Designed miniproteins, single chains. Designs and how they scored, part 98

Each design is a single chain, and the fold is of that chain. pLDDT is the mean over its residues in the fold that is shown.

## One batch from the design tools (miniprotein)

Design m3617
Fold by ESMFold2-Fast:
Structure m3617 (fold): chain A 110 residues (1-110)
Amino acid sequence: KATELRKKGLELLSQGKYEEAVKYFEEAIKIKPTASSYVALGRAYLKLGKYDEAIKYFEKAIELAEQNKDAVTLAEAYRVLAEAYRKKGDFDKAEQYESKAEQLRRDLSA
């Protein structure tokens, strides 16, 4: 099932096995695309230095989190998107998305 594949992918990601983690997250997404699975896939690409791929998947995560009104995953997606833009040297976009993540975190604490 998609949940088990995602869990294994996260375990591999924590072990530094980024290429293997990508494969597990891609299989999970094939079964059921979720915002959290796209965040995880993007994080694996970020660790591989594939910043454009990471950005693409974080943007997909944002779309799904907004559709599902999942503010927690949305805030996380903005945070890691900001990190990806910072790694690319786009500090203006990094600051923009960091600001969006911080605003959501404040809203969640109210």
Scores: mean pLDDT 86

Design m3618
Fold by ESMFold2-Fast:
Structure m3618 (fold): chain A 73 residues (1-73)
Amino acid sequence: LAAALLEASALTALALIALALGDYDLATALATAAADTAAAALAAFPDAPAAAVAALTAIAADAAALTALAQAA
């Protein structure tokens, strides 16, 4: 769980950096990977603490927003 949370957070941060640099393809790929990592963690750990579920859900939402922004550019 903790490893998946760190991975999803790192991928989201890298997606933001790619988006800021104008690499929309890389930003889309990284944001998609972050969303997939968060979704996989939520599915693998159904009994996760509420705080961890909220954090993974927030990461998935942020990743989806970044993907939409990158694809719109």
Scores: mean pLDDT 76

Design m3619
Fold by ESMFold2-Fast:
Structure m3619 (fold): chain A 114 residues (1-114)
Amino acid sequence: SMESQAVAAMDELLAEGKDGTSKSFTTTIDGKEYTVTISLSRVDGKLRITVSMKDKETGELVGEASGVAGSPEEARALTAALTSILYNQGAKNPLTGKPLDLEKLKALMEEARA
């Protein structure tokens, strides 16, 4: 899964012990390829994590999510959560250039509430 690839990238970043570093991988959503970049920086004894998603063909930034973790274990969990948020945003937005289906969005929001 995309989350599993992101967590694997975070494990590599944590193992390297470097500050201000990143790892990228390719994922496919609805037949379109994206470059996902996981970035790790150390700020005031905490771990800042950024997950960015770009169109692989154009390099355009289509989504970004970030957070701060207090431990390596929290960093892994947060990376999975941020990646899930970006994946869900991509699934709800017309990354393929199609208009937003408002009825489908309402159905997904209702399902998430149940």
Scores: mean pLDDT 71

Design m3620
Fold by ESMFold2-Fast:
Structure m3620 (fold): chain A 79 residues (1-79)
Amino acid sequence: MLEEAKKKVEEAEKEIKEIAEKAAKGEISAEEGEKKVEEIIRKAEEAIRTVAEAEGYDPEKTVKEVKERATGMVRKAAE
């Protein structure tokens, strides 16, 4: 169901933000943060694909773009 997929994506975004905040505070390294973000996205991958398809985007490209943006956010926060 699209509603459940959107909720999973929102939860993943919240978790990614928490990881980025921990990296910014120096509580975790950039490498640890990136690894945790990759795990979060992996678990939410099907939900991301579902939302992308519903909005008319390429699901595979959307997953790649989300991974790149999330890992980039953690790297920048850890600097």
Scores: mean pLDDT 81

Design m3621
Fold by ESMFold2-Fast:
Structure m3621 (fold): chain A 77 residues (1-77)
Amino acid sequence: SADDIRLGEEIRRLGERIQAERDERIARGVAELTAQGRAQGLSQEEIDRRVAELEARLRREAEEEFARRVEELRRRA
């Protein structure tokens, strides 16, 4: 139906916004963590590990937010 198409478009736009916000947070966090780690004399391997942990956490948080907000949209439809 037209309502199903509209819901699908809203979900797609929501996903794009959450992904963009996640990517911006990751970029800022990676830059800050890398600069701080280098200033502290951390190895590149340790910096890469911390970056991977940050990315995993922010991706999980974004996935959880998306899932919750999609459920809210589907309940309102």
Scores: mean pLDDT 89

Design m3622
Fold by ESMFold2-Fast:
Structure m3622 (fold): chain A 65 residues (1-65)
Amino acid sequence: GLSPEQGRAAHRLLVEEYGASDEGAARAVAAISTGDLELAARLLAEHTGLSPEEARAVAERVAAL
C-alpha cells in the first residue's frame, strides 16, 4: 500500500495533471493502496476522460511511487 505521503502525492498528481475530482482521486488512491489496479484504472477512466489503457498506465505509475 501507499504511505500517507505517497497517497497525498498521488492525489495531487491525479487532480492537477489528469483533472480528476477530489472524490475520484481519493477513491482511485484507495484502490491503488489495496493493490486493486483494475478498479483504480476503471475509476480513473470514468472520472478523468482517459482511455482504459491510459488510466491503467497512470494507476501503475502511481502504484510505483
Scores: mean pLDDT 80

Design m3623
Fold by ESMFold2-Fast:
Structure m3623 (fold): chain A 85 residues (1-85)
Amino acid sequence: MKYLEEGKKLFSEGKYEEAVEYFEKAIKEDPNYAEAYFYLGLALMELGKYDEAIEYFEKALELDPNYEKAKEGIKRAKALKEEDK
């Protein structure tokens, strides 16, 4: 999926706000693409939007219950949220 690949590239360059836009486009083209929700969660986590990141990791896990990386994402976002208090 072209939008997901471009989003991943932007994410790797530290362009998290632009990566979010591309991951949102990927989700609009395929709302059942668990990987796109996972990467959107990662980008939101990098932007300090931990509650939103958790929501998208949970959506990824709803689409793929065996998505170990999404489970790890939820744990990390919750830990980071506690550190920012």
Scores: mean pLDDT 85

Design m3624
Fold by ESMFold2-Fast:
Structure m3624 (fold): chain A 79 residues (1-79)
Amino acid sequence: GSRVWYVDEEGRLVELESSPLTPEEREWIARALEELRPLLEPGDVVVASSAEHGGVRRTLVSVLDAAGNHKGSVLIERE
């Protein structure tokens, strides 16, 4: 599944898009997002995706600035 958030003027994450996520996908996205919190500024966009391929689940969370420049990512892989 996937989620997209916008960082508002108060530094809060506002959900723009979501697909259904399992409890495990939500947990890994939340952990990755906590590692990226120090990078978050108003106007940033956070993109999270979780997918399984070949028996390995990959959760990727990326932060983009208001201009679309990549600020950071966390990738979590689980078998």
Scores: mean pLDDT 80

Design m3625
Fold by ESMFold2-Fast:
Parts: sequence; C-alpha cells; structure tokens
Structure m3625 (fold): chain A 75 residues (1-75)
Amino acid sequence: MVKEAEELKKEAKEALEKGDYEKAGELLSEIVELAAKAYEAGDEESARAAAALAEEVAEAFEKAGQPVPLPKAAK
C-alpha cells in the first residue's frame, strides 16, 4: 500500500511538471483512496503514510498556483 502511494506521488509530481493537472488530480485521488481504505482496515500507519503523500502532492499543486482538486487539502 505505502509503496503504491509512493509510486502514485512520483507520477503525480511528473504530471504537474508536464502541466498535466488532470492526471495529477487523478493520481492524488488514488492516493487519498488508499489512505481511506487503510483507515477502514484499521491500518493507521499505512493510512497516515498515504495521507502524508497526498499532502505532498496537494502542496505541489499549491506551489504551481493551481487549485487542489480534492476538498481535504487544508492543514
């Protein structure tokens, strides 16, 4: 799970660098889904790790001056 989230984060950052904000948003959504599934399964460590990776992608959107496509980007 965490490894999958790390790969999704890498792809999302590459998509942002290329200006493909739609793909970056889809990848961010997938990371958030992994975090939610881990939380539901009681795997708090994996859930927190995936959530942290999602926050990094959301910060990359903000640094690019783009709106974050998911509503839970607030700290």
Scores: mean pLDDT 75

Design m3626
Fold by ESMFold2-Fast:
Structure m3626 (fold): chain A 70 residues (1-70)
Amino acid sequence: SIEELEERIRELLRKAGMSEEEIEEFIRAVREGDWETVDRLLVKAYLGGLSVEEAAELRRLAEELAELLR
């Protein structure tokens, strides 16, 4: 579901040490198709401590969320 995808995205971004404002910016960017903002925040999350596998999961979740919102 959309809610489950958004919650998993929030969990990963919180694990990366991102603020609640940045987390909501990420979700908004996915909803709006603003992939420049999504990619910028993905890089920040990766540098914030996500593993390669978690960063890849985050990208897949963002793409799945965007597809469900079409």
Scores: mean pLDDT 87

Design m3627
Fold by ESMFold2-Fast:
Structure m3627 (fold): chain A 70 residues (1-70)
Amino acid sequence: MKEIEELIREAAELYAKVLGKSKEEAEKTAEEAFEEAKRAIEEGLTTEEEVKEQLEQQKKLAEEKLAAKE
């Protein structure tokens, strides 16, 4: 779970940079995303491994968008 929280925060920070949002907005987005992920895992809709895989894909997409923006 803590690893999921960290990945969500990292992804949110990258997407905040893509969208020109503040670090405070990124933190709020990360908190909301973490609550949703935790609920989905708790209810058996997904697994921690699947969420980690999706978050790593999201981080890669955000990095690509940042590179393309330059």
Scores: mean pLDDT 78

Design m3628
Fold by ESMFold2-Fast:
Structure m3628 (fold): chain A 81 residues (1-81)
Amino acid sequence: SMKEEAEKLVKEAEKLLSQGTPEAYRRAGDLYEKAAEIYEKLGDTEKAVEFYRMAARAYALAGDTSRAAEFAQKAIELEKK
């Protein structure tokens, strides 16, 4: 199911964050982004906001300030709806 796919992506992203390299942080951001998109499609706005914020954090840790700002803004806009 889409929910099980999102849960698997989140667990892999958490593992990547623990590795502490810029490459792992970037990959974690990509996985959190995909999980957030799945939760958004499922109508789970709370989880979508949470994982867009986690994607922003992971991209910031990787030095990708542009993508960090993009997903932080997306989380803010989604939270206001």
Scores: mean pLDDT 89

Design m3629
Fold by ESMFold2-Fast:
Structure m3629 (fold): chain A 58 residues (1-58)
Amino acid sequence: RLEEAARALAAASAGGPAAARTAAGMLIKDGYSPEEVIEAARRAGSEVAVRAAEEVAR
């Protein structure tokens, strides 16, 4: 679950901030909590993913 989200965010982050935000928003719609998405972004190791997750979360 969280590992799958982290991989998705890592892949989207390679496409830039807009792609990362879209992926983070899709994860929330798929039932992930904002805190889970932020944790997944941290696991992805991408600052772009972390910022996108924080923006989408709040």
Scores: mean pLDDT 79

Design m3630
Fold by ESMFold2-Fast:
Structure m3630 (fold): chain A 99 residues (1-99)
Amino acid sequence: MPIDMNEVRATLYYMGGYIALKAGDYEKAVEYFDRAVAAAPDSVVAAAALLNRGKALAKLGKLEEAVADYERAVELARDKDPALAAEAEANLAAAKAAL
């Protein structure tokens, strides 16, 4: 497959967000995942970024925003990555139960 430079950029932002998320820097994680989604909004990388941005937002107590991210992650991953879609659906159910 040809290299999509927007997906490469999205992947680099996603990696930055993931590192920030693992470090507990949830605000920085949200910023990196925002940039990942903006770089390739209809990609599997965007779906993964939305799932992990939702996790960061949930840690910040922003459950309504986390729900929106999980719903979009499910929609983007549905036909492309069933495992990612299932993880997004599980996180969506947990976030809705916490509202």
Scores: mean pLDDT 87

Design m3631
Fold by ESMFold2-Fast:
Structure m3631 (fold): chain A 80 residues (1-80)
Amino acid sequence: GPGLEREVEELERRIRELEERLRREPPASEETQREIRELLERARELLRRAREEKLGARETLELLEEARELIRRAEELLRS
């Protein structure tokens, strides 16, 4: 429904903003840069599954919650 599409679009926007920050001002550690990329790629895949797969409401919410956690961790690594 419209709520799911809005949430996915908002999270995809956050991923794009973090990818842009990583490009403009990357952490000095190449290991940290790799961890951030992996977290954002995993979050993007979860959002794709939430949008494209015919899942139940609970399973969809679980994918969105996991994607939010991955995005939060990527943001934390970018700030450190």
Scores: mean pLDDT 85

Design m3632
Fold by ESMFold2-Fast:
Formats: sequence, structure tokens, C-alpha cells
Structure m3632 (fold): chain A 78 residues (1-78)
Amino acid sequence: METREEVLAEGLRVEKPGKVTVSGKLDVPAGTQVLIEVLDPEGRPVAGAVVTTNADGSFSATFDLPAGTYTVRARYEA
């Protein structure tokens, strides 16, 4: 297995502290485990969640984030 990484969002701006839902779709089997990471401008992980893909490869996670600009990425085994 090889670890795959996809950027889901770059420059995601959170104007006020609150809940942010991240969603995506991957060409992987249903039930694939995906690590979603929220990164600060320095590339440091500030939040993360492990989710499993739906039958169509879709997934989502909700994070409580401070105001700021973030990058969101997904990591999974393929």
C-alpha cells in the first residue's frame, strides 16, 4: 500500500471562530479510511479527523476552527 495525499482546499478563510464542514470525493472503495488534516499557514496541523468514504467515495468532516486561513488535505492508503 502507498500513502496518497490530496489537497481539498487552499486558502480556506474562516472569518469568525466556528464550525467548518469539509467535504470531498475520492476514487476509492466504500469504507476507505481517510485522515483529513487542517493546516495553518506554516503547514502545521491544527485539527484533524479520521473518516470513512461513502459508497460513491464521498466523505465529510466538521471542525471547530479559530478565525484564520487554512489548508485542508486528505491522506489515505491506496
Scores: mean pLDDT 80

Design m3633
Fold by ESMFold2-Fast:
Structure m3633 (fold): chain A 62 residues (1-62)
Amino acid sequence: MSETEIDKELLEIWLETAKKQGLEKTAAKLEELLAKVDEMSLEERRKALKELRELGAKEVEA
């Protein structure tokens, strides 16, 4: 499990969860990241994970 960065498997799992929870914005962000994750650096993946967690938390509270 990648706690500090995103990977393709983690993004696919989170995308399924986001769709089931009705988190439309989080799901859209996950699809965008999934398209380019293989080309991302470690720092970009860490930043994306932080942004994704912040987005998901805000959307759940909305």
Scores: mean pLDDT 74

Design m3634
Fold by ESMFold2-Fast:
Structure m3634 (fold): chain A 59 residues (1-59)
Amino acid sequence: SEEIEKLKEEVRRLGEEAGVEALAERVIQMADELYKQGKEEEAKKLLESAKEFLELLTG
């Protein structure tokens, strides 16, 4: 999904800015596993929640 790939890139970038790259990459991996299981909405929600949290840290 283009939307999921965009969210992953944003989470990765924000993780770098916040100094939590390893945490961001783990969240991306968890979202990929959800997507592979057909849980696309759960994957999106996880990435969106991570993005919101990281935006608060970088803000």
Scores: mean pLDDT 84

Design m3635
Fold by ESMFold2-Fast:
Structure m3635 (fold): chain A 67 residues (1-67)
Amino acid sequence: GALTTEEALEELLKLLGLSEEDIKEALEHYKETGSPKAAIDYVAKKKGITEEQIREADRALLRRVLA
């Protein structure tokens, strides 16, 4: 089945190697803002994840969903 936005965000964060605690914090931020980008930006700043790492993980997730 198709992933929800929340499920897709969770899978992206897992691909970035984030802990369950960091994923939970990002999902809470998503629920507060309604923005997946705001959630990603929050954990990227906290954990030192680069925009290129996010872009690579996003491409990998898209390949998996389209397979």
Scores: mean pLDDT 79

Design m3636
Fold by ESMFold2-Fast:
Structure m3636 (fold): chain A 91 residues (1-91)
Amino acid sequence: KEVEAANLIVAARILIVAAEFEYSLGDKEGAKQALEAAVGTLRDAYEKAKGNPELQKEVARVAQEVADLARKMGFTDIAEEAERLAKEAEK
C-alpha cells in the first residue's frame, strides 16, 4: 500500500495548488472544497502509510502545508483539522 500512499500524497499536493489558484481567482468556496479534499486525501494516505515512517513524515509535512494555507485563507476549521493530522503523522 506504500505506492498508494505516495500517490495520495501527490494528489493532495495537486489539490493544494488547485486551492491556491481558485482562491486567487476569488473562488473561496472552490478553494475551501479543494483544501477539505486535500485533508481527506491525506488521512487516507496516513492510513496507507502505516508502518512506513518516511511516508508518514511526508504526510505530516503536506498536512502542515494545508494547515498553513487554510489559516492564511481564513478557513480555521480546516487549518485545525490539518494541524491535528500533521501532529499525529509526525509522532
Scores: mean pLDDT 86

Design m3637
Fold by ESMFold2-Fast:
Structure m3637 (fold): chain A 80 residues (1-80)
Amino acid sequence: SLEKLKEEVIKILERARAAPGVSPEVQATLDKAIEEVKKAKTLQEIRDAVSAALNVLATEQPELAAEVGREVLDAIRKAI
């Protein structure tokens, strides 16, 4: 269900936010993504919110961005 996918994606983003060495700016980016995922009404809106966050994360925390991207992709695959 979309609600279970949203819950799983939010947990992934919250774990990333709590990761060691994450800057306040990266935390703010992840907080914004979490709020956008909460408001999402479609799978595409979830993808768009995560993609926007990953673009910022890729420049500041490339390894964290890769991990979040993989976990979100796996969550989407299990929801389909």
Scores: mean pLDDT 85

Design m3638
Fold by ESMFold2-Fast:
Structure m3638 (fold): chain A 59 residues (1-59)
Amino acid sequence: MVDRKKLLELIGEILRLIGEEFDVELKLKKGEISKEEAEKKLEELRKKREELLKELKEL
């Protein structure tokens, strides 16, 4: 049950990060960014997502 403001905020951020990961993968597939740039961005997004999932688990 999502009745808490904080829970909704965390879920929203996690979904946003997943969307950003998807966007990076699409840009890589289209050749708009290098593999190195994509790898760097995906690694950063994965770390942020893991931290948010940890916070969500602590709620």
Scores: mean pLDDT 79

Design m3639
Fold by ESMFold2-Fast:
Structure m3639 (fold): chain A 66 residues (1-66)
Amino acid sequence: AKLLVELDGDVARAIGAILRLIGDPRVEVKKIGENTYLVEYSGPEEEFEKLYKELSSTPGVKVKKI
């Protein structure tokens, strides 16, 4: 499954969320814009839904399922 992730405002504010993503071997992160990332997840659907909810509740982060 795939997520579109946008960092809004101060990049340092949301840096922890992105660093967490690149540490997971089930996650592939591609930079597609200055503050925009495509996140591909190959693990279980339940964990993907949890990841989506965690990202969407993070201040300075906007996320969409694609």
Scores: mean pLDDT 72

Design m3640
Fold by ESMFold2-Fast:
Structure m3640 (fold): chain A 57 residues (1-57)
Amino acid sequence: SAMEEEIKERALAAGKTLLNSGLSAEVAIALIEKNSGHLLSPEQLEELKKEIRELGK
């Protein structure tokens, strides 16, 4: 849905900010899951984790 897409985009932007601040991808993912994980489907959350891990390489 458009709402889930917006939440995912905002979560990804937050993940990028956390990575730029020197946090590891796994720490950024943990923080995002605590804040927004319950608002995303399991499939969207897995895609978000994958994107953050790719960015954190």
Scores: mean pLDDT 82

Design m3641
Fold by ESMFold2-Fast:
Structure m3641 (fold): chain A 60 residues (1-60)
Amino acid sequence: MSEEEIRALLDRYVALVPPEHRAKAQEIADRIVKEAVETGLDAVDAIQRFGEELAKLLAT
């Protein structure tokens, strides 16, 4: 799966986050995309990691 596909997928999830958390969720998504490109992390692992960090954000 390409960097562009992972970025597009995570951006769609960011759009579903409440407005007050979207900026922080976008920062998390951007970081995960960069890490996926650098390490070869697949889309499933990227989504899981995004979900875990988003859950921590929303719990605060």
Scores: mean pLDDT 78

Design m3642
Fold by ESMFold2-Fast:
Structure m3642 (fold): chain A 108 residues (1-108)
Amino acid sequence: APSDEELLARLEELLAELRERAPPVVVRLAELLYEAAKLLLAGDREGALRVLEEARELLARNRDAIPPEVLALLEGALDALEELLRAGRVEEAVLHILAALQGVLASL
């Protein structure tokens, strides 16, 4: 598995690309997913769940401003992340955040 440092560096690189290519609401959602990943790597699962709840609310309010493929991907990612975190599967949750950001970038 990649190190925490390698995971954070890859997430930061994806976030930088998303800031150049994505609509502002998608960038904010990506920033919340990045913050959740940082909290998970720091051992703060409850903080990560709270940030993911903020992301879910932002997504729900901005459905019409998000491209349909990106919307479906982010809704599915948030559902999967909540289940993984409640099951204590923290490493899989961080990898799922990475995959979600890669998928968003590929859909732009």
Scores: mean pLDDT 88

Design m3643
Fold by ESMFold2-Fast:
Structure m3643 (fold): chain A 69 residues (1-69)
Amino acid sequence: HMPSDEEIEANALLIQAAVDRVIALNSKDPEVREEAIRRLEEYAKKAESLGHKEVADFIRELLEEVRKS
């Protein structure tokens, strides 16, 4: 099994989203938190534009979790 470029892109977005979720949930610096939230929004939009709806939906769930914290 060789990952496609699209599959690599989707996995990169998931990894980036996981990192920024941790930053957003644990950072006490509002600027750092706001930047992480902005990046999460960008990853969700990019995943959707690439046709990775499941990835986009998952990243949006992470955004909801962060916004509730």
Scores: mean pLDDT 83

Design m3644
Fold by ESMFold2-Fast:
Structure m3644 (fold): chain A 71 residues (1-71)
Amino acid sequence: MRETAERLGERIREAVPGTAVLVMDDLLLLSGTAPAEEIIRVTKEIAREEFGLEAEVSLIPGTGMVVARLS
């Protein structure tokens, strides 16, 4: 799962340049210059379409950071 999460993070950085990604097993923490809504949308799309994963992706209140949990 960590390897899959790392690959997903690489794809997100390619799709949304300037996104910082922290990988923790099946969890990603994401931040960047793009709106959080865009990061959420792109993360869900890539996870589903390229990895066949259903990802729970949400904004962390008050931080501007996005968390994605893979399942």
Scores: mean pLDDT 79

Design m3645
Fold by ESMFold2-Fast:
Structure m3645 (fold): chain A 66 residues (1-66)
Amino acid sequence: MRTVTLTGLNASGLTAAALIGIGTPGAEVTVYKDGTLVIRGDLSDDDIQAIVDAARSGGGSATVSG
């Protein structure tokens, strides 16, 4: 089980990353008031890469743990 924390995303990046998380079976997606997005679950390497790429495209940063 892994956690990806995303910060500083624009609206397009936040939407793209959230959709990847929602599309992942068993993943938990949490959006905070400040625009921080946390995706937690049994994420594949491909899912993590897609989330990180969405974060970079959205002008933000991604931290992966677990």
Scores: mean pLDDT 81

Design m3646
Fold by ESMFold2-Fast:
Structure m3646 (fold): chain A 113 residues (1-113)
Amino acid sequence: MPSLRERLLATLDRWIARLRAQGYDDLAAVVEELRAEVEAAGDDADALLEVIRRGAERLFAVAGDDEERRRLAADIVLTLMTVVGEAALAQGDEATYARALELAAEVVARLAA
């Protein structure tokens, strides 16, 4: 099984390619910064969750009030939280799984506001 970090990096690489192909270069730049921070954090789930939380704040700040960009920011973060949650479940780490669900819920609430 690939590590949590390897799975997150692969997910981020796919998002960077998609965002650039669709002309969202500003969001792609934030995801590239997030990718570098994920690579530096290693496989510590708590450090990775904090990196993703800060990345979410930057993604929503760059998206601003544009509904399509805010939806893309939410989709990026929710995809990352899914990867973290799946890895936590595979390891029986209920605490990390619960934190991933809480961060996902916060992102959905921000999109709805």
Scores: mean pLDDT 85

Design m3647
Fold by ESMFold2-Fast:
Formats: sequence, structure tokens, C-alpha cells
Structure m3647 (fold): chain A 113 residues (1-113)
Amino acid sequence: DPLAARSPEEIIVGLVALALQLAELARADPSLDDAVVEAAARTVAARLVAAGKLTPEQGEALARALTAAVRALVAGADPRAVATALAAEAARLLGADLDPEAVADAALARVAA
């Protein structure tokens, strides 16, 4: 599993980038409903649980945080503020001591191509 070998920082940057990309897809395609976003969030959380990075309870919390972040972005919330909040929650759940703003900036740079 590629996730088992990744650092917490790499995982969190990837999670925030995923939320930003899902929000872009949801804004472009009205058929991408909340159920599809929730399924994607749960799939990623389940992989982190399977990799031993999260407990099942932490996985559920992460799936909810990812889904809420995508919904906020689709509703027109500030991308950097949402990315920073998601990075902080993911860092808390993964037990990582990271700068959430730096992680948010890295994720925003990754999706801005």
C-alpha cells in the first residue's frame, strides 16, 4: 500500500489537494452529488485505516472533514481558509505536528497547474 510508506505531511498535502480537486469537479459537473463526494472521502479514510495510520473512529472523522471541506469549497468559501482548517484537522487525527498554513499552501500550489 503506497500510503503505508508516506510521511504524515505527504498524506495531509494529498488529502487537502484531493478536497480542492473534488470541489473543482463538483462545480464543473452537477451530476457529482454529495453521495459521490462522501464515497471518495470514505475510500481514502478506509485506506489510511487499512495502512494503520488511523483508527476506524479517526477514519470516520477524516471522511466527515473531507466531505465538509468539499461542500464549503463548492459553496464559495475561501480555498486557503478551508485548506488550512482541513490540514489542521488531518494533522490532529494523524498525530502530526505540522504548520497547517504551510500544508494548505503546498496543496494549493499542487492543484494550480
Scores: mean pLDDT 84

Design m3648
Fold by ESMFold2-Fast:
Structure m3648 (fold): chain A 67 residues (1-67)
Amino acid sequence: AKELLEEALRALRAGDVATALRLLEEALKVTSDPEVQKALRGAIAALRAGNVPAAEAGIRDALRLLE
């Protein structure tokens, strides 16, 4: 899960929204923590709405929860 989120954040910073979405969806499938799932669903929704800053915040929140 953590590696997929780090790759998703890197893809977003490179402007590759399609790769970031795929990686976030993969992370959601392998994560059982409800709080991490909530953060990931928020990030995916933000990206689909074109809100990259909100998606980055959601990914960072998910990464913090995985500590």
Scores: mean pLDDT 81

Design m3649
Fold by ESMFold2-Fast:
Structure m3649 (fold): chain A 70 residues (1-70)
Amino acid sequence: MASDLAAEVAKLPGRPATEGDLVIAAAALGPEVVVTLEDGTVRRVTLEEALAGRLPAELRTRTIAAVRPA
């Protein structure tokens, strides 16, 4: 399971985020993750925010460069 979640997280860079993507990232990396976007924008996202659909517009419209544990 952990390897499968890590593989899904590895696929997140190169596209805009969905709520499901950030739920997977939080499940793999812990309940808070740091998302870096292609423009250098850094956002912290909690599992609660992802589950509630309360993602910042930039996470839904800009390409992800990296996702890391908080």
Scores: mean pLDDT 75

Design m3650
Fold by ESMFold2-Fast:
Structure m3650 (fold): chain A 67 residues (1-67)
Amino acid sequence: LTPEQEREVAAALAEIYVAIGNMDLEKGDIDGAIESYKKAIELARQAGDEETVKYAEENLKKAEEMK
């Protein structure tokens, strides 16, 4: 993959992990949601997707507060 393609893949994976985290949170899997949001943040940072980073960070904070 080119660096540009790697960033595009990272952005897509970040969105997928946000969706997984949201689903885990809805079914009460708080630990699973936390792990998924953390992965989404790492991938979104690699992609330069600041909006996804902020969204995932907000949801991570909410999930951590549910413990």
Scores: mean pLDDT 84

Design m3651
Fold by ESMFold2-Fast:
Structure m3651 (fold): chain A 70 residues (1-70)
Amino acid sequence: SDVAVAAAEAELRRRFGGAETLTREQVVDYLVSMGVPREEAEAFLDEHYPQETLSVRQAAEAVVEYFLTR
């Protein structure tokens, strides 16, 4: 939902010091911090978000999508 994405975006901004973009590895590290196995987080991003960097909004969408599809 848009509300869940907005909440995730706000949390990512707090964690990464207000960054406007995140690397794939930073998104993986965030998912790992939430209990996701690293290999699973990497495989998910490789399949659904193959870009080198993500906007904070795209990263928030990826986090929400991961937990909705699991």
Scores: mean pLDDT 83

Design m3652
Fold by ESMFold2-Fast:
Structure m3652 (fold): chain A 84 residues (1-84)
Amino acid sequence: AEKENEKGIELFEQGKLEEAKEAFEKAIELDPNYAEAWLNLGKVLYALGKLEEAREYFEKALELAREQGDELLIAAAERMLESL
């Protein structure tokens, strides 16, 4: 899961949006509670213009981050939702 998330981040930085999407989807498949992967997939969907899907993924990331007490990820997910 973490390796797939790291690969997705690198692909996203390179502008390889569809490949980044696949990598983050794989990270979520391996660990559905991986809040950062949900956030990152939301960012890819936003970049692809899929705003409603991006919102759903940011909301899921926020829910998981709150359950896990990850204050930095909570702030990141809230900021992404405000940018929509």
Scores: mean pLDDT 86

